# Ledger of designs, part 15: designed miniproteins, single chains, continued (5)

Each design is a single chain, and the fold is of that chain. pLDDT is the mean over its residues in the fold that is shown.

## One batch from the design tools (miniprotein)

Design m16483
Fold by ESMFold2-Fast:
Structure m16483 (fold): chain A 81 residues (1-81)
Amino acid sequence: ENAERQRRIEELRKKAEEYEKLADEHSTLMQKYNDLANEYEKAGDIEKAFDYGAQALHHAVLSTVDRLEAERYRKEAEEIA
């Protein structure tokens, strides 16, 4: 039935948009932590530079995972449409 298909497509598109938003948020945090890591590296604070660098890498991984999830949901919506 068309109504059930439309509802499912809308749910999948909404999930894709939610994951894209999460990916963008993690990408923003990655840039912020990279900037902090660079600042502390210039200041000679190796421990802080390493810690913020690790946080940047963590958010980079999460951004990638979220983008892959968004792509997956978009493809599922396209297959149903």
Scores: mean pLDDT 88

Design m16484
Fold by ESMFold2-Fast:
Structure m16484 (fold): chain A 68 residues (1-68)
Amino acid sequence: MPSVEERADALLRRAEELLRSRAVSSAQFDAVVQIQSEIQAARRANDTAKLEEAIARLEALIAEIEAA
């Protein structure tokens, strides 16, 4: 089973790939960048609960972008 950190790394790579390969709205771009910042802040704070919350939000946003 992947760790929360491994899941975060996979999502961050997927988000970067989406931003490079797809046209996204400015609002979607800003939202991705904001959540990426939250993931990095949670990692620095070693806050697993905030990291899991940020992961869930990024997963939902990526799914929304991919569904469009």
Scores: mean pLDDT 80

Design m16485
Fold by ESMFold2-Fast:
Structure m16485 (fold): chain A 58 residues (1-58)
Amino acid sequence: MVALPETRAASKAAQEAAFANTLAAELHRYGEDSRALAEQNKEFDSRLARNAAAVKVA
């Protein structure tokens, strides 16, 4: 039996795309949770630092 290259490539591409989408969704869940907290902390820290610096320079 001779497997058609286009059939094999299409099948593998579809599998890789499905896996990538599933993995991206899972990483997105974890990454967003982690990044949301990090961004929130960074924003608060940046705001506090800027206000403190402005007060000290004033």
Scores: mean pLDDT 68

Design m16486
Fold by ESMFold2-Fast:
Structure m16486 (fold): chain A 63 residues (1-63)
Amino acid sequence: GLAATVYVAEEPAIGAVVPATVVFADGRTGEGRARVTDADTAVFAATLPNGVVVTGRGPIVVR
């Protein structure tokens, strides 16, 4: 699948659902939410600029 990175504003707790910006390997970005599954990964649902919702899993990066 297409690689994605999940950007969050602060260090989330495991199991938390937080606002996230998801950046895909092709340069597209989506805004949405991520549920933290472990220390380094989250499952996300993000809306692209064209209105398409993408779900997936990727690494968490705190910004």
Scores: mean pLDDT 81

Design m16487
Fold by ESMFold2-Fast:
Structure m16487 (fold): chain A 117 residues (1-117)
Amino acid sequence: DDLKKKIEKRVKRIADQILADFEAIARRRYSPAQVERLVAVFREFMERFIEKATELLMKYVNGELSKEETIKAMREAAKEIVEELAEKHKLSPEEVQLLEDAADSFITLVEFELLDE
């Protein structure tokens, strides 16, 4: 439980960094109202993905998944969540691409900071 909480805290820290970067990029391309909507969608993505990523990282730490299997499973989970949110919120192709790029950056930072240690 303590280990799960430590992993969850580190994943949330990475999520906060990616959210800040996402918001900065969105502010350059979209109106304030659209930025607020996109940030809300990305927060919904992160709430769902943090739970799944924490589960997968616990399996990795316990030796149930390799690093490669963990990354693959995380990318598959992220893709499914992005596709569901795109349909739910009627995102444009450009908005979907921004969300996909942010999800990829999130997974890359998780790989670098959590799977290489």
Scores: mean pLDDT 85

Design m16488
Fold by ESMFold2-Fast:
Structure m16488 (fold): chain A 100 residues (1-100)
Amino acid sequence: SVIEEAEKIKKEFLEQLDKAKTGEEALKVVKEAVERFKEVIDRAETVEEVEKVKEIFEELLEYAWEKHGHLLTPEQKKEFEKLGQELLEHAEKVLEELRK
């Protein structure tokens, strides 16, 4: 169910990204996505679930970068990279706990 929830969240945020017209709006969408995906990862019970949710999030980040990367200032590009790393670090911490 966490995988199905992650796919649903991805679809919702892809729609929001399609409506974003500025780099600031796109970053706001990505920031909200990071928080939603952290909640899903926190509810994952297996390593396989965390890895799959991580893959779904990475697909969302790739879409956001391809569609809105050209709208971002150099400072906003750094913020985008930091937001991506924030979720990846969170996923790694949960994976470490599950591997105990």
Scores: mean pLDDT 87

Design m16489
Fold by ESMFold2-Fast:
Structure m16489 (fold): chain A 79 residues (1-79)
Amino acid sequence: SAKEQTLQQLEQTLKEIMAIEEELLKKHLSDEEVARAMAIMQQQQQDFINAAKKASTSTLQQWLSSLQQLNKQLKEKLA
């Protein structure tokens, strides 16, 4: 379904954002601080995905668009 496809794209985009955030954090924080920050981000991502499953397809598409824009901006900062 369109909703399932959008959810899969949301989950993939969030994983990419987390990977970039981890690399950015590693430039300024200790390994222990990075691990703590990533644990918090992983929990927040799971909470967001759980909320997203209850949202309408139109809302999910809006969130996906916003996250894809953020992902692009973060990739530019890493490069």
Scores: mean pLDDT 86

Design m16490
Fold by ESMFold2-Fast:
Order: structure tokens, then sequence, then C-alpha cells
Structure m16490 (fold): chain A 85 residues (1-85)
């Protein structure tokens, strides 16, 4: 479920799992959120694009590891709030 995937993403982030692994898990969670909650699909798509953009910046060395994790945490928090609405 979207909730289970978001909970796993939070666990990975808290454990300081590799950034790219956390980002991929969050993308899977957002794709599942869109499938289960089509009314949130536009927001899920926007968040997915933000994660993809962040991955690009990270791979180019344009954001610090700390900044990258902070941005993932922010997106995760927004996704969990949608699920709990």
Amino acid sequence: SARDLLDETRRMLEEKSPFLDVARQLIEALDRLKEEYPSAGGTADSMRMTVEGLVQLYNQGLVSEEEAYEQLQRILDLAQRILDS
C-alpha cells in the first residue's frame, strides 16, 4: 500500500540509507499513492518530478547530501499528510 511504502521510505531516511535508494523508494511510494488516490494524482506527479529533479542535482554534485536528505524529508512529510487527510 502507499502507506506501507511511505513508512518504509521514512525508516530508510531515519537510518541514513543511501540517498538514491531513499529517492527510488519515495518515487515508488508516490506512484502507489497516485494509483490508490487518483484525486491526489496531480500533487503526487508534482512531488515525483521534484524528487527526479533532486536526483539530477545530486548526481551533478549541485546539492549537498544534507540538503538532499532535507528535501526528501519535506516531500515525504507532504505525501504522508495527503494520505492522512
Scores: mean pLDDT 86

Design m16491
Fold by ESMFold2-Fast:
Structure m16491 (fold): chain A 67 residues (1-67)
Amino acid sequence: MYPLPTAGLSKEQVLRAAAGLALVARMEGREEDIPEIYKQAAKATGLSYEEVKERIDALVAELEAER
C-alpha cells in the first residue's frame, strides 16, 4: 500500500494527499487500499472515519472532474 504523507502537513493537506492516493489506488485496481487510506487520514487529522470518507470522496470527485 502507498504510505500516506502526514508529517508537517495541515489537516487539509493530509486530506488532499489521501484523496490523491485513493484516486491512484482506484485507477490501479487496488480498491482494497482505500479503506486503509481513510483510516490513516482519520488518525492523522483527528476527524471521524465517516467525515474523512465524505471529504476524501468529494476531493476524489473534484480530481476526476479536472481530468
Scores: mean pLDDT 75

Design m16492
Fold by ESMFold2-Fast:
Structure m16492 (fold): chain A 71 residues (1-71)
Amino acid sequence: MEEKKKRGKEFEERLAHLQKTKASEDEIDAFYDEIEDFIREENKLTPEQQARYDSLRAEGDKRREELRKKK
């Protein structure tokens, strides 16, 4: 459980870094895919861990929409 909690925090830190550095759409998409693959493989996430990962994905999705509109 602790290791998965740590992984979620690492994803949050990586997302913050990508937002700060104005990462390309390709980099954001690759990060998003990595999160989805991790969630899909983990069938034993606690509700709290799942909520954190869903939150990270939602933030990434919002950023992708903003980049898409900005073009």
Scores: mean pLDDT 64

Design m16493
Fold by ESMFold2-Fast:
Structure m16493 (fold): chain A 98 residues (1-98)
Amino acid sequence: MPSAEELWAEFEELSARIVELEVEFEKALAAGDVEKAEALLREIRRLLDRARRLTRDLVRRADAAGDYRLATRALFRLTVEEGALHVLERQLERLKAA
């Protein structure tokens, strides 16, 4: 079973990848490339699903150890990134309506 530190390292790697994909999504929107923007959103959703699973595992580890620091950080970052996804989805719908 991975350590809490190993789970956190994987979470940070996923978060960095999501940010990179968000930048690529912005470029696709600027280019009017709906197909590329939709593909990037699917990949962002896939990475967020993995981040949710890692966050649940971090919470389980925190419950066993009585140390919630990494679990709390993961929950806050996940919440922000899920909020960002909703904004990206709205931007894509506006492009498709234009």
Scores: mean pLDDT 86

Design m16494
Fold by ESMFold2-Fast:
Structure m16494 (fold): chain A 79 residues (1-79)
Amino acid sequence: MEEELEEARRYIEEGRYDEAVDLLLKLLASDPSAAERVVPLLVELRRKGQDGLVEFIINLIGLDNPELAKRLRELVEAE
C-alpha cells in the first residue's frame, strides 16, 4: 500500500499522469478503505491542474462503488 502510494506520488511529480491514474484506480478497486490515503494524491493532481483526471477517477470508481465515489468527492472538496 505505502509503496504503491509513493509510486503514484512520484508519477504525479514527474507528470506521468496516465501511470498515476492507472495505479490509483487499481488501489481503490482492491482496497476501498484506502480512500483517505488516496485523497492527498487526488488533491495533488488537482493542484497540478489535472481536475479532469480527478473527475475521471471518481466517476469510474462510482460505476462499481457509488458510496466510495461520494466519499472521495466529499474528501477532495474539503481540501
Scores: mean pLDDT 83

Design m16495
Fold by ESMFold2-Fast:
Structure m16495 (fold): chain A 115 residues (1-115)
Amino acid sequence: SEELAKQAAQEAFNKVKPLLESSTDSSEVLEKAAEELEKLSDFLKSASLSDEALEERLNLLKLQLESLGLSKDVADAIITSLKDALKQVSQDNHYLVAKYFAQEIKELALKKANE
């Protein structure tokens, strides 16, 4: 359900939030990371992926986040937590998990920019 997807995304975000808040990564880099997760959400909404294809896509996303300048430990934590959250929901709701996770990271990035 959408509610379960939102809860899974919130739990994943809460797990990585302390690392995101303490990281040296700029608000701009975190905002770009959130945008990549939004793109993943858009892709997953129309895509029918096997578990293996999803794993490959998430591994490529981790490399993309690192290429944007995101710290390796932060990128790893984001992708690991996202993988855990996706396992808690049906495939049809994977896009919602990515969407809500992206929203949480974007809000944190904006907060860091204004404080």
Scores: mean pLDDT 87

Design m16496
Fold by ESMFold2-Fast:
Structure m16496 (fold): chain A 88 residues (1-88)
Amino acid sequence: MLAEAARTARALAEAELTTAEQLTGAAIEAIGVVLDLEALFSPDDERAQRAIELLREAARALAQGDVERAREKLREAAELLEALAREL
C-alpha cells in the first residue's frame, strides 16, 4: 500500500498534465492516495500527515489548473512517501 502510494505520487509528478481531462484524472488519483494514507496512518503521525497535506494541496492546484504548483507538491509528496516506504 505505502509503496504503491509512493509510486502513484511519483507517476503523477511526472505525468503529462496538458488537458482538462488529464488534470481532473490526476486530481482524482491524488485524492485516492490521500484516502489510502488516512486509512493507514494515525492523525498523530507527523510525516504521514505532511504527505497527506501535500497531496491535498496538489489536488487543489490541479483543480485550479496550476500545473507548476501541482508538480512541486506531487514531487515533495512522492519523496516523502518514498522515504516512509523505505523505513516501513
Scores: mean pLDDT 83

Design m16497
Fold by ESMFold2-Fast:
Structure m16497 (fold): chain A 85 residues (1-85)
Amino acid sequence: SMEEIEAFIRELVESDPRVPAEKREEVIEALLEVARRLIEEHPELFRKDPSLLYKVLEATYEFTDLEHFNREALLIIAEWVLKEL
């Protein structure tokens, strides 16, 4: 569910001391948008393997420059990660 996805993203961001407090909600919202877009573009893939979405989100987060992130770049990274998994 989106509620479980949000909880996962929130735990990743809030437990990371590299993310400034004032940017946490922006990063969470950006990752939630990525999750929604991935589900919209690959509904059958994530229906068959819901755990794959969590792996893609975690890897996307690790490859992102959290100080200078761009929402469009975030989605490009996520799609690239999905192809490599």
Scores: mean pLDDT 81

Design m16498
Fold by ESMFold2-Fast:
Structure m16498 (fold): chain A 87 residues (1-87)
Amino acid sequence: PLIETLRRLMEEKGSEFAPASEVARALEEAGIDLGLPDIEKATTSDVVGALVELGFISATEGGLVMMMSDEKTVDLVTLIKLLEKKL
């Protein structure tokens, strides 16, 4: 499941933040096709944009993830909370 995959990533890193490339890989592993040309080069905006386009989060929620994150590092706590609210 998507939420369990992201929580596992957070536990593995011992951090509330993960590289956008690792988040993108975790989402693909959970069965979400992000449509990104190179997962290893994924930015936070690539991950957030794909999730908004696929309807997993709204544009407003995506903006919140971007605000709490860096260009290359995603706030997993914020992302997980938003995904739990819709799933």
Scores: mean pLDDT 83

Design m16499
Fold by ESMFold2-Fast:
Structure m16499 (fold): chain A 69 residues (1-69)
Amino acid sequence: GEAEALALLRELGLSEEEARRVVALIRDGRTDQAAALLLNHGASLEQVAEVLRLLGAEEEADKALAAAK
């Protein structure tokens, strides 16, 4: 859920404000922008997929995970 996504984002080195911004982008359907922000913070595609999955963006999470190796 959202709490688990926020916890993971903070583990990835995002501030609480940055983590909430990522969650808001995903909730607004701006998943590409959220993924780009996470990748710019040094997150892997696998970590991006986990955040997307925790927030219910399962289709986008599956695509990111399929791209990760």
Scores: mean pLDDT 81

Design m16500
Fold by ESMFold2-Fast:
Structure m16500 (fold): chain A 59 residues (1-59)
Amino acid sequence: GAVDMLMERAGLSRRQAESAVAALQSGDPTVRAVARHELRKAGLSEEEIEEVERLAAAE
């Protein structure tokens, strides 16, 4: 799932990954944009961020 991908590829803790997934699932586009930006800063590619968003949306 999205949490496992974030832990494996971004090196996030489970708590950090769960918080990021919750932000990506937010109905607020500003919250989602901030979450995407934080994932880029954590070292994810744009393609990896898009995959995390698809996994988060499916959960």
Scores: mean pLDDT 83

Design m16501
Fold by ESMFold2-Fast:
Order: structure tokens, then C-alpha cells, then sequence
Structure m16501 (fold): chain A 103 residues (1-103)
């Protein structure tokens, strides 16, 4: 769904803004939403599509950090950690889909 992809990118941008501002409540809300969106996408979309959307989300997060005045090194490091978190959420979604197919 193009709408899910758009929501994920917008959520990643919001997460980056909250991260740069030290807004823990905003980070928890946006970060949790991004994980939920990727987990849902992994159950509906191909692995290739999900990985593409994760890369777009990580880039949106990185750009939000740069726009907020983070260094390129700090933004890239934080974006790498975010990408790893989203890839883990995707793996959990793929596993849930596999288990549902066995029921």
C-alpha cells in the first residue's frame, strides 16, 4: 500500500525530529509507530518492497537529524541504528506470517 509507505516515511521524519529535540515521549510514540508499520508491512508485502521502504524511512530519519543541526556522522550512525531496528521488526513480521501459514 502506497499509503503505508507514505505513513512510514512521515513517521520516520517525526521520529528524527523528536530524537534531535530530546523529546522522549515523541521518540517513544514515533519510534513505536515506525516499528508497528514495518511489522505490518512485512506480513503483507514482499521482502524486497519492505527493505526498500525501510531504506526510505532511514533516509527520512537521517535527513530530519541533519535539518535539526546534527553532524553527518551522528545522523548516519543514528540512521544505521534505526535501520537495524526496522529490519528486526520486519524479521518478526516475516516469522509471524510464516507461522500463520502453518495454522
Amino acid sequence: MEALRQELVETATAYGRAYAAGDWEGQTRAGGRAVDLVFDAAQRESRETVEEWIEEAAEAFRQALLDAGASEEEAERAAETFRETLLYAADQGYERKRLQQQL
Scores: mean pLDDT 86

Design m16502
Fold by ESMFold2-Fast:
Structure m16502 (fold): chain A 58 residues (1-58)
Amino acid sequence: SPEEKIAELNKEFDRLNAESLRLTAEGLATGDRDKILESASLGVRAIGLIVEIKVLQK
């Protein structure tokens, strides 16, 4: 059902968001630019999930 799919997408969003925050924190602490860029990439993927959730809510 759309509700079940939305729940799974929200769980995936939470996982990506947590990983993005971890990489940002590590990158800032160590000066690792590549980790910061990886966190930005995960953020873009998370936005894609939000768009899919919004489509399913219509």
Scores: mean pLDDT 84

Design m16503
Fold by ESMFold2-Fast:
Structure m16503 (fold): chain A 104 residues (1-104)
Amino acid sequence: AVAEKEKQLAEEQKIKEEQKEKEKETAKVLGMLAGLKKGMELSSEEVAKELAKVAEEISSSSPEEAEKLYEETFKRLEADEETAAVAREGKKVAEELEEKLLKE
């Protein structure tokens, strides 16, 4: 039946879109964690401790909350001249890992 094939194709497309969204969310979270780890390596001990706490919260949060927390943290780091360079390097590592995971 043509109508059943159209319904199956629509269902398969929906499943593929949901899987792609989950893969994108996972890659994004892993990228954010890598960016924070790089930030910790490049920053002072005090800033590194704060970034470690943010990484812990991201690991236990939903993807949406994780992204919000990551963005707020890096906006704060970018606003401070002493940590702006650390924030830029961390964001680069996050973007590179996300791209690599989405390609694989």
Scores: mean pLDDT 78

Design m16504
Fold by ESMFold2-Fast:
Formats: sequence, structure tokens, C-alpha cells
Structure m16504 (fold): chain A 67 residues (1-67)
Amino acid sequence: SEVKEIFKQMDKDGDGVITEEEFLEFMFSNPELRDFLLEVLSLADSEGDGVITFEQFEKAYKEVLSL
């Protein structure tokens, strides 16, 4: 799944969560996806705690693709 591949690239320490810092680093490395990834981040980090689980990321990814 593309979602799992992208998450794995962001999850550098393999702990099953992405920090906002890791997400932003990936976004800066992929500027063509910036607007898409910003929408995903906004939806995935709805709690504003600065961490994103795979479940939150996958849900947000699918929601953004449906807009």
C-alpha cells in the first residue's frame, strides 16, 4: 500500500508514530506534495499533540484523496 510506504519513510525510528518534525522534513523533501501533505497533517493531528499514529495518517490520507 502506498500509504504504508509513505508512513514508513517518515517513521525514521520505527516506533509506529510520526512526529510533526518528521512529517515536515518529508514534506520539504517532496515539495510537489506539499499542499496535499499539509492537508493530511491538519486532519491527522486533530488533537494538536504533535504526534501522528499510522491509523490517524491512513484515515487523513484517504479523506484528503476524497476531497
Scores: mean pLDDT 75

Design m16505
Fold by ESMFold2-Fast:
Structure m16505 (fold): chain A 77 residues (1-77)
Amino acid sequence: MINVTVVNGNETQTITLPSGRFADLAERLNLPQSVIDRYRDFVLQDGDVVLLSNTPETKYKGISVIRDGKIVLIDSY
């Protein structure tokens, strides 16, 4: 099992996942299937920080993953 920290605006939560599969996290966060499919092969590690951003005016959302202070994934959807 791994623990990841999810930050969405002013909200922070720790999520425990059975494996490092990004799909498991994406399901817990109710992310679109297109995002799940795009990052199906991405592997999360214990202590990863997932940053989510949401801009209602643009209808686009951002996602980034920080590992040991470095950005290892960054995208918008």
Scores: mean pLDDT 77

Design m16506
Fold by ESMFold2-Fast:
Order: C-alpha cells, then sequence, then structure tokens
Structure m16506 (fold): chain A 78 residues (1-78)
C-alpha cells in the first residue's frame, strides 16, 4: 500500500511529467494519457481517478507499455 507521502510525490511527478511533455510539443490530452500510463506501470495507480485509471489501462492493453505508447506518439509528431 502507498503511504500518503508516496501518493503526494507520485501526483506531483505526474503533473511535472505532463508539463514537460507539453513543453516538448505533445498535445495536453496526450501528455495526460502518457503520464497516467507511466504511473500505472510504476505501481502508482492509487493516485489516479477511476476514469484516468480506466483510460490508462486501456492504452497499456493496446500498446503493451507506456514506452511503446510514447514511441507511437513521438512518431505522430514527426
Amino acid sequence: ELSEQEKKLALESKELLEEELIKRGFPREVARKLAAAYLVEAGYEDVLSEEELKAARKLLEEYGSALALMKAEIAKLA
């Protein structure tokens, strides 16, 4: 089980990752999906809303990993 401090740090890391991806040219919705998928893979799913968790799990099923999703989205930017 995640402590409250771990949940806080995971949520802050999610926000920072979203901001960094947006700065690098990713659309906001794509940045949010990527950050959520990485958190699920890292074992921090407890910090996500039920809607975010469901969406992230669906993407991980489709792409197999957060890294594979990232590679697919980078290819769309080129």
Scores: mean pLDDT 81

Design m16507
Fold by ESMFold2-Fast:
Structure m16507 (fold): chain A 89 residues (1-89)
Amino acid sequence: SKAEQQIQGLKTAEQKLQELRRRSQELADRYSGGSLEQVERAVQEAREFGSEVVGTAEKLGLSSSMVTLIRRQADGEVEGMRQRMLESL
């Protein structure tokens, strides 16, 4: 059913958002006390993965409102990582 497709898509997107959070944490820990260039590279890598999460949600046929919510969550994870890394400079 359409509802089953939405539920399965949300579950997949949630798992990928958790992976983004974990990768962002690992990047921030790895580059702790690093240079501004390392921060920018880590942010770019995290943003690329965040874009893949959003793209997966779109391919799974999630509604535009759900895709927007997932994009905001992904952007929030990346921005949180960026802020924490900048505070460690």
Scores: mean pLDDT 83

Design m16508
Fold by ESMFold2-Fast:
Order: structure tokens, then C-alpha cells, then sequence
Structure m16508 (fold): chain A 74 residues (1-74)
């Protein structure tokens, strides 16, 4: 449902922020925060990107996902 999807999005955003803080990567944290705003607004590109970021531990892959999603949202 829509409500359950919003709760899942919030969970993904929090997990992605937690990982960014663990790495001390300010650039990653900034990009995740920007996508989080779009995901809360139910943007499919942002939701998918945060889901992919939450499911990967490769820093290079994460940055690519975030950059491509942010480019599509511009």
C-alpha cells in the first residue's frame, strides 16, 4: 500500500544515511539527503536509487547510483 511504501522509503533513507555516517563521506551524505527529499515525495527514481544504495556496500557503485539518479531528477 501507499502508506507501507512511505514507511519503507523512510527506512531506506535512514539506512543509507547511517552508512554515509559510518564512512565519514560528506559528499555521499549530501547526495543521499537530496534523494531522500525526493523519495519522501514519492519520486520513483529517488525511491529506486535509495533501494539500490541500501543494498550495496561498494562505495563506487553507490556514488554512481546516486549521481545517475540526481542527474535524472534535474
Amino acid sequence: SEVEEVNRIIGRVLRAIGKALDFGDEELLEKVSKLGVYAIKNDEVAIKALEEVANTDDPEERKKILEEALEKLK
Scores: mean pLDDT 70

Design m16509
Fold by ESMFold2-Fast:
Structure m16509 (fold): chain A 75 residues (1-75)
Amino acid sequence: SPEELLKKAKELLEEGEKAFKEGNYLEAQIKYSVAHLVLAVRISLNEPTKEELELLDRISENANLAEKKYLESLK
């Protein structure tokens, strides 16, 4: 259901935030990427809500930051 997909995206975002806080930037980036895909599938089923658009922006920003931190760790 759309509600289950939204719930799953939120859970993956929380898991990603936990991994990021622990310094596991690659794991965080993977979790955020999966959250983005799950939310994109939810949005593809019907018109997105304001909450879903705000969540999508937050996931995208967090994913970009995690990728940047991971790449910096390789230098």
Scores: mean pLDDT 84

Design m16510
Fold by ESMFold2-Fast:
Structure m16510 (fold): chain A 79 residues (1-79)
Amino acid sequence: MFDLEAELNRLLRGLDDPDPAVRLAAVEAIGRLVREMSPEELAPFASLLRTFLRGLLTDPDPRVRAAARETLAVIDRKV
């Protein structure tokens, strides 16, 4: 029931949504999840998450860009 990889894959799909509100919610949910993960749990996903979040730094919605920057900072502090 608590499949971290499945939850992350679901949220990563949300980052490609045409609705900026859906993309924002997905970035914020990834940020919350990453804050709760240990460095050991995060390490296998860190490269993948950084790749997708860096893509959002050029998102047309400034809220999405800001949330992506904050989430990247959380990942960089942990690993």
Scores: mean pLDDT 82

Design m16511
Fold by ESMFold2-Fast:
Structure m16511 (fold): chain A 52 residues (1-52)
Amino acid sequence: REAALEAVRAGLRAKGFDEAVIDPLAERIVALSGGDPAEIAAFLASLREAEA
């Protein structure tokens, strides 16, 4: 579970999401995907990059 959360947090940071929203988004993505890497990748791909 922690490895999946770390991977999602890294992906969200790479997209430019604010640190304040990364943790709740990562928890939600992992919960919805059940930790499946393919589902996690699909959720990350569906998110738009954060406004800089």
Scores: mean pLDDT 71

Design m16512
Fold by ESMFold2-Fast:
Structure m16512 (fold): chain A 65 residues (1-65)
Amino acid sequence: SLFDALLTVLEKDIRDLEAVRVALMLLGVSEEAAERVVAHIARLIDEGETDPRRLAREGTRVALE
């Protein structure tokens, strides 16, 4: 699932946003949607979010919009 893929990447390093983008695109997410997810996760991290599970949940929500 998108959630499991994002969680796997974010559990290794929440700052590796390129790995997040690549994982989404390998699962068939469009480049535009992958960029929206990366931007959203980056904003949450800047706001102090460090929980990989919450970041993965939010990224999955944005990917499906």
Scores: mean pLDDT 87

Design m16513
Fold by ESMFold2-Fast:
Structure m16513 (fold): chain A 111 residues (1-111)
Amino acid sequence: MKEEIEELGKKAVEAARKGDYEEAVRYAEEALKLAEESKDAEGALIAAEYILEAAEIALRQGDVEAARKLAEIGLRAARLALELAGDDRELILRAIGLELRAIGLIIEAEL
């Protein structure tokens, strides 16, 4: 499932690069769903990383609504990673970093 999550994350990024924000959001939601179903902390972390990259691309391209939606999905993925991290200090720190990145993107998209 981790490899499937990574593939969906990459598809979300490529869709965002092409300006196909509806597809980017669909791939992001699918990646999050797989991470939730697999209860894989690293999978959730990978999903968050790619989804937030897609959000940053959308924001740079001027689609603030798509950027906000993608950042909110990325925030959910980062929070899932933190919840599933247990006592893994490295995973906890990476998940917190992604949560902060997502919150920053949401704030920037709503300004």
Scores: mean pLDDT 88

Design m16514
Fold by ESMFold2-Fast:
Structure m16514 (fold): chain A 58 residues (1-58)
Amino acid sequence: SLEERRRREREREARNRELADTLISGIEAGISLEQLLRLMRDRLTPEAVEMALRRLPL
């Protein structure tokens, strides 16, 4: 159903935000972005990485 589809989309988006938040928290804790990307590579989605990069100072 459309409602189930919307729920899954929302869950996916929330998961991507959680992953982005985790990445940013790691940087705040003093871990380099490059190390975090390597450690979390299998778990991170491209969407989560893009979210985190948009929130980080460049």
Scores: mean pLDDT 77

Design m16515
Fold by ESMFold2-Fast:
Structure m16515 (fold): chain A 63 residues (1-63)
Amino acid sequence: LGRVAREVGLYAENDLGLKEVTPQQIVEMGLELGYSRATAEALSRKAREVFGERATPEQLMSL
């Protein structure tokens, strides 16, 4: 999961310029990067457990 979190966080920060991401955006970004829905949803669920409804890209990459 750590590699997926880092890649999604980098994509959010560097490609999309996002300051915060929601659990739903994490799923969409994971799918766009070619990860399975199960993997994208697992990352989204973990991020919500740790950070709540909004996380910074740096917080997401720390997972």
Scores: mean pLDDT 87

Design m16516
Fold by ESMFold2-Fast:
Structure m16516 (fold): chain A 89 residues (1-89)
Amino acid sequence: SVELTEEQKELYEAMLKGYEEAPELSDEEIEELAKRIPELLKKALEGDLEAQKEVAYIQGILFGHKELGWEEKAKILTEAAERAAKEIE
């Protein structure tokens, strides 16, 4: 059996927390959190574990939010990744 590392466990727990808390957040709060993803992704790619955990948490929120359809969630994540890629270049 392959066990998760401590870092992988922390990322999984952060994502799960976001998923569980998602129903309590408004669409506007979700949008504001999603706007943080490009900056956090840049730091996460540089090896910042805290930024990686924050990205995982926000991804969990996007996956758990009932009012956002899959297409809208995918769009938010894709646009955030594209912005982060431009900031790294």
Scores: mean pLDDT 72

Design m16517
Fold by ESMFold2-Fast:
Structure m16517 (fold): chain A 87 residues (1-87)
Amino acid sequence: SSKEEAIESIIKTIEELVKKLLEAKKNGNEEEVKKLEEKLKILARVISENIKDEEARKKLIERIKELAEKYPEAKEILEEMIEIIEK
């Protein structure tokens, strides 16, 4: 469905930002780390404000939890995103 496609697109965007965040952390680029964490938090706010469907929100939270398991170095920021979406 178009809804599943939208969720997949959002998750791909989050994963791309996470990969950039991990590269910035590996390179000791603290300014880029802060910028990418801010982008992830902004994206979480956009999701919270614009995605009102409870099932879509639950699916996004589930997929973000999976990303936190796949990328443990990004777990803290991904958990912050979940908190923003749940609010």
Scores: mean pLDDT 88

Design m16518
Fold by ESMFold2-Fast:
Structure m16518 (fold): chain A 71 residues (1-71)
Amino acid sequence: LQALADAALAAARAGDVEAALQHLRQLFAEIGRRYAEVEASGDEAARQALLAEIRAVLPRVDEVRRLLAAA
């Protein structure tokens, strides 16, 4: 998740709106995929780890949104 969030932020900082949106789309798709796998497995440790990873990338997602809104 962090690599996709970092790629989206780098693209947004470079002014590449389409690349930033594409990386955000990939990030949300990956979150959905991992969440579905964790829910299906019932693995509480994996669920907590995924939620922590999501919380860690949210500030970067917010910064991407702010940069795109300013462009």
Scores: mean pLDDT 80

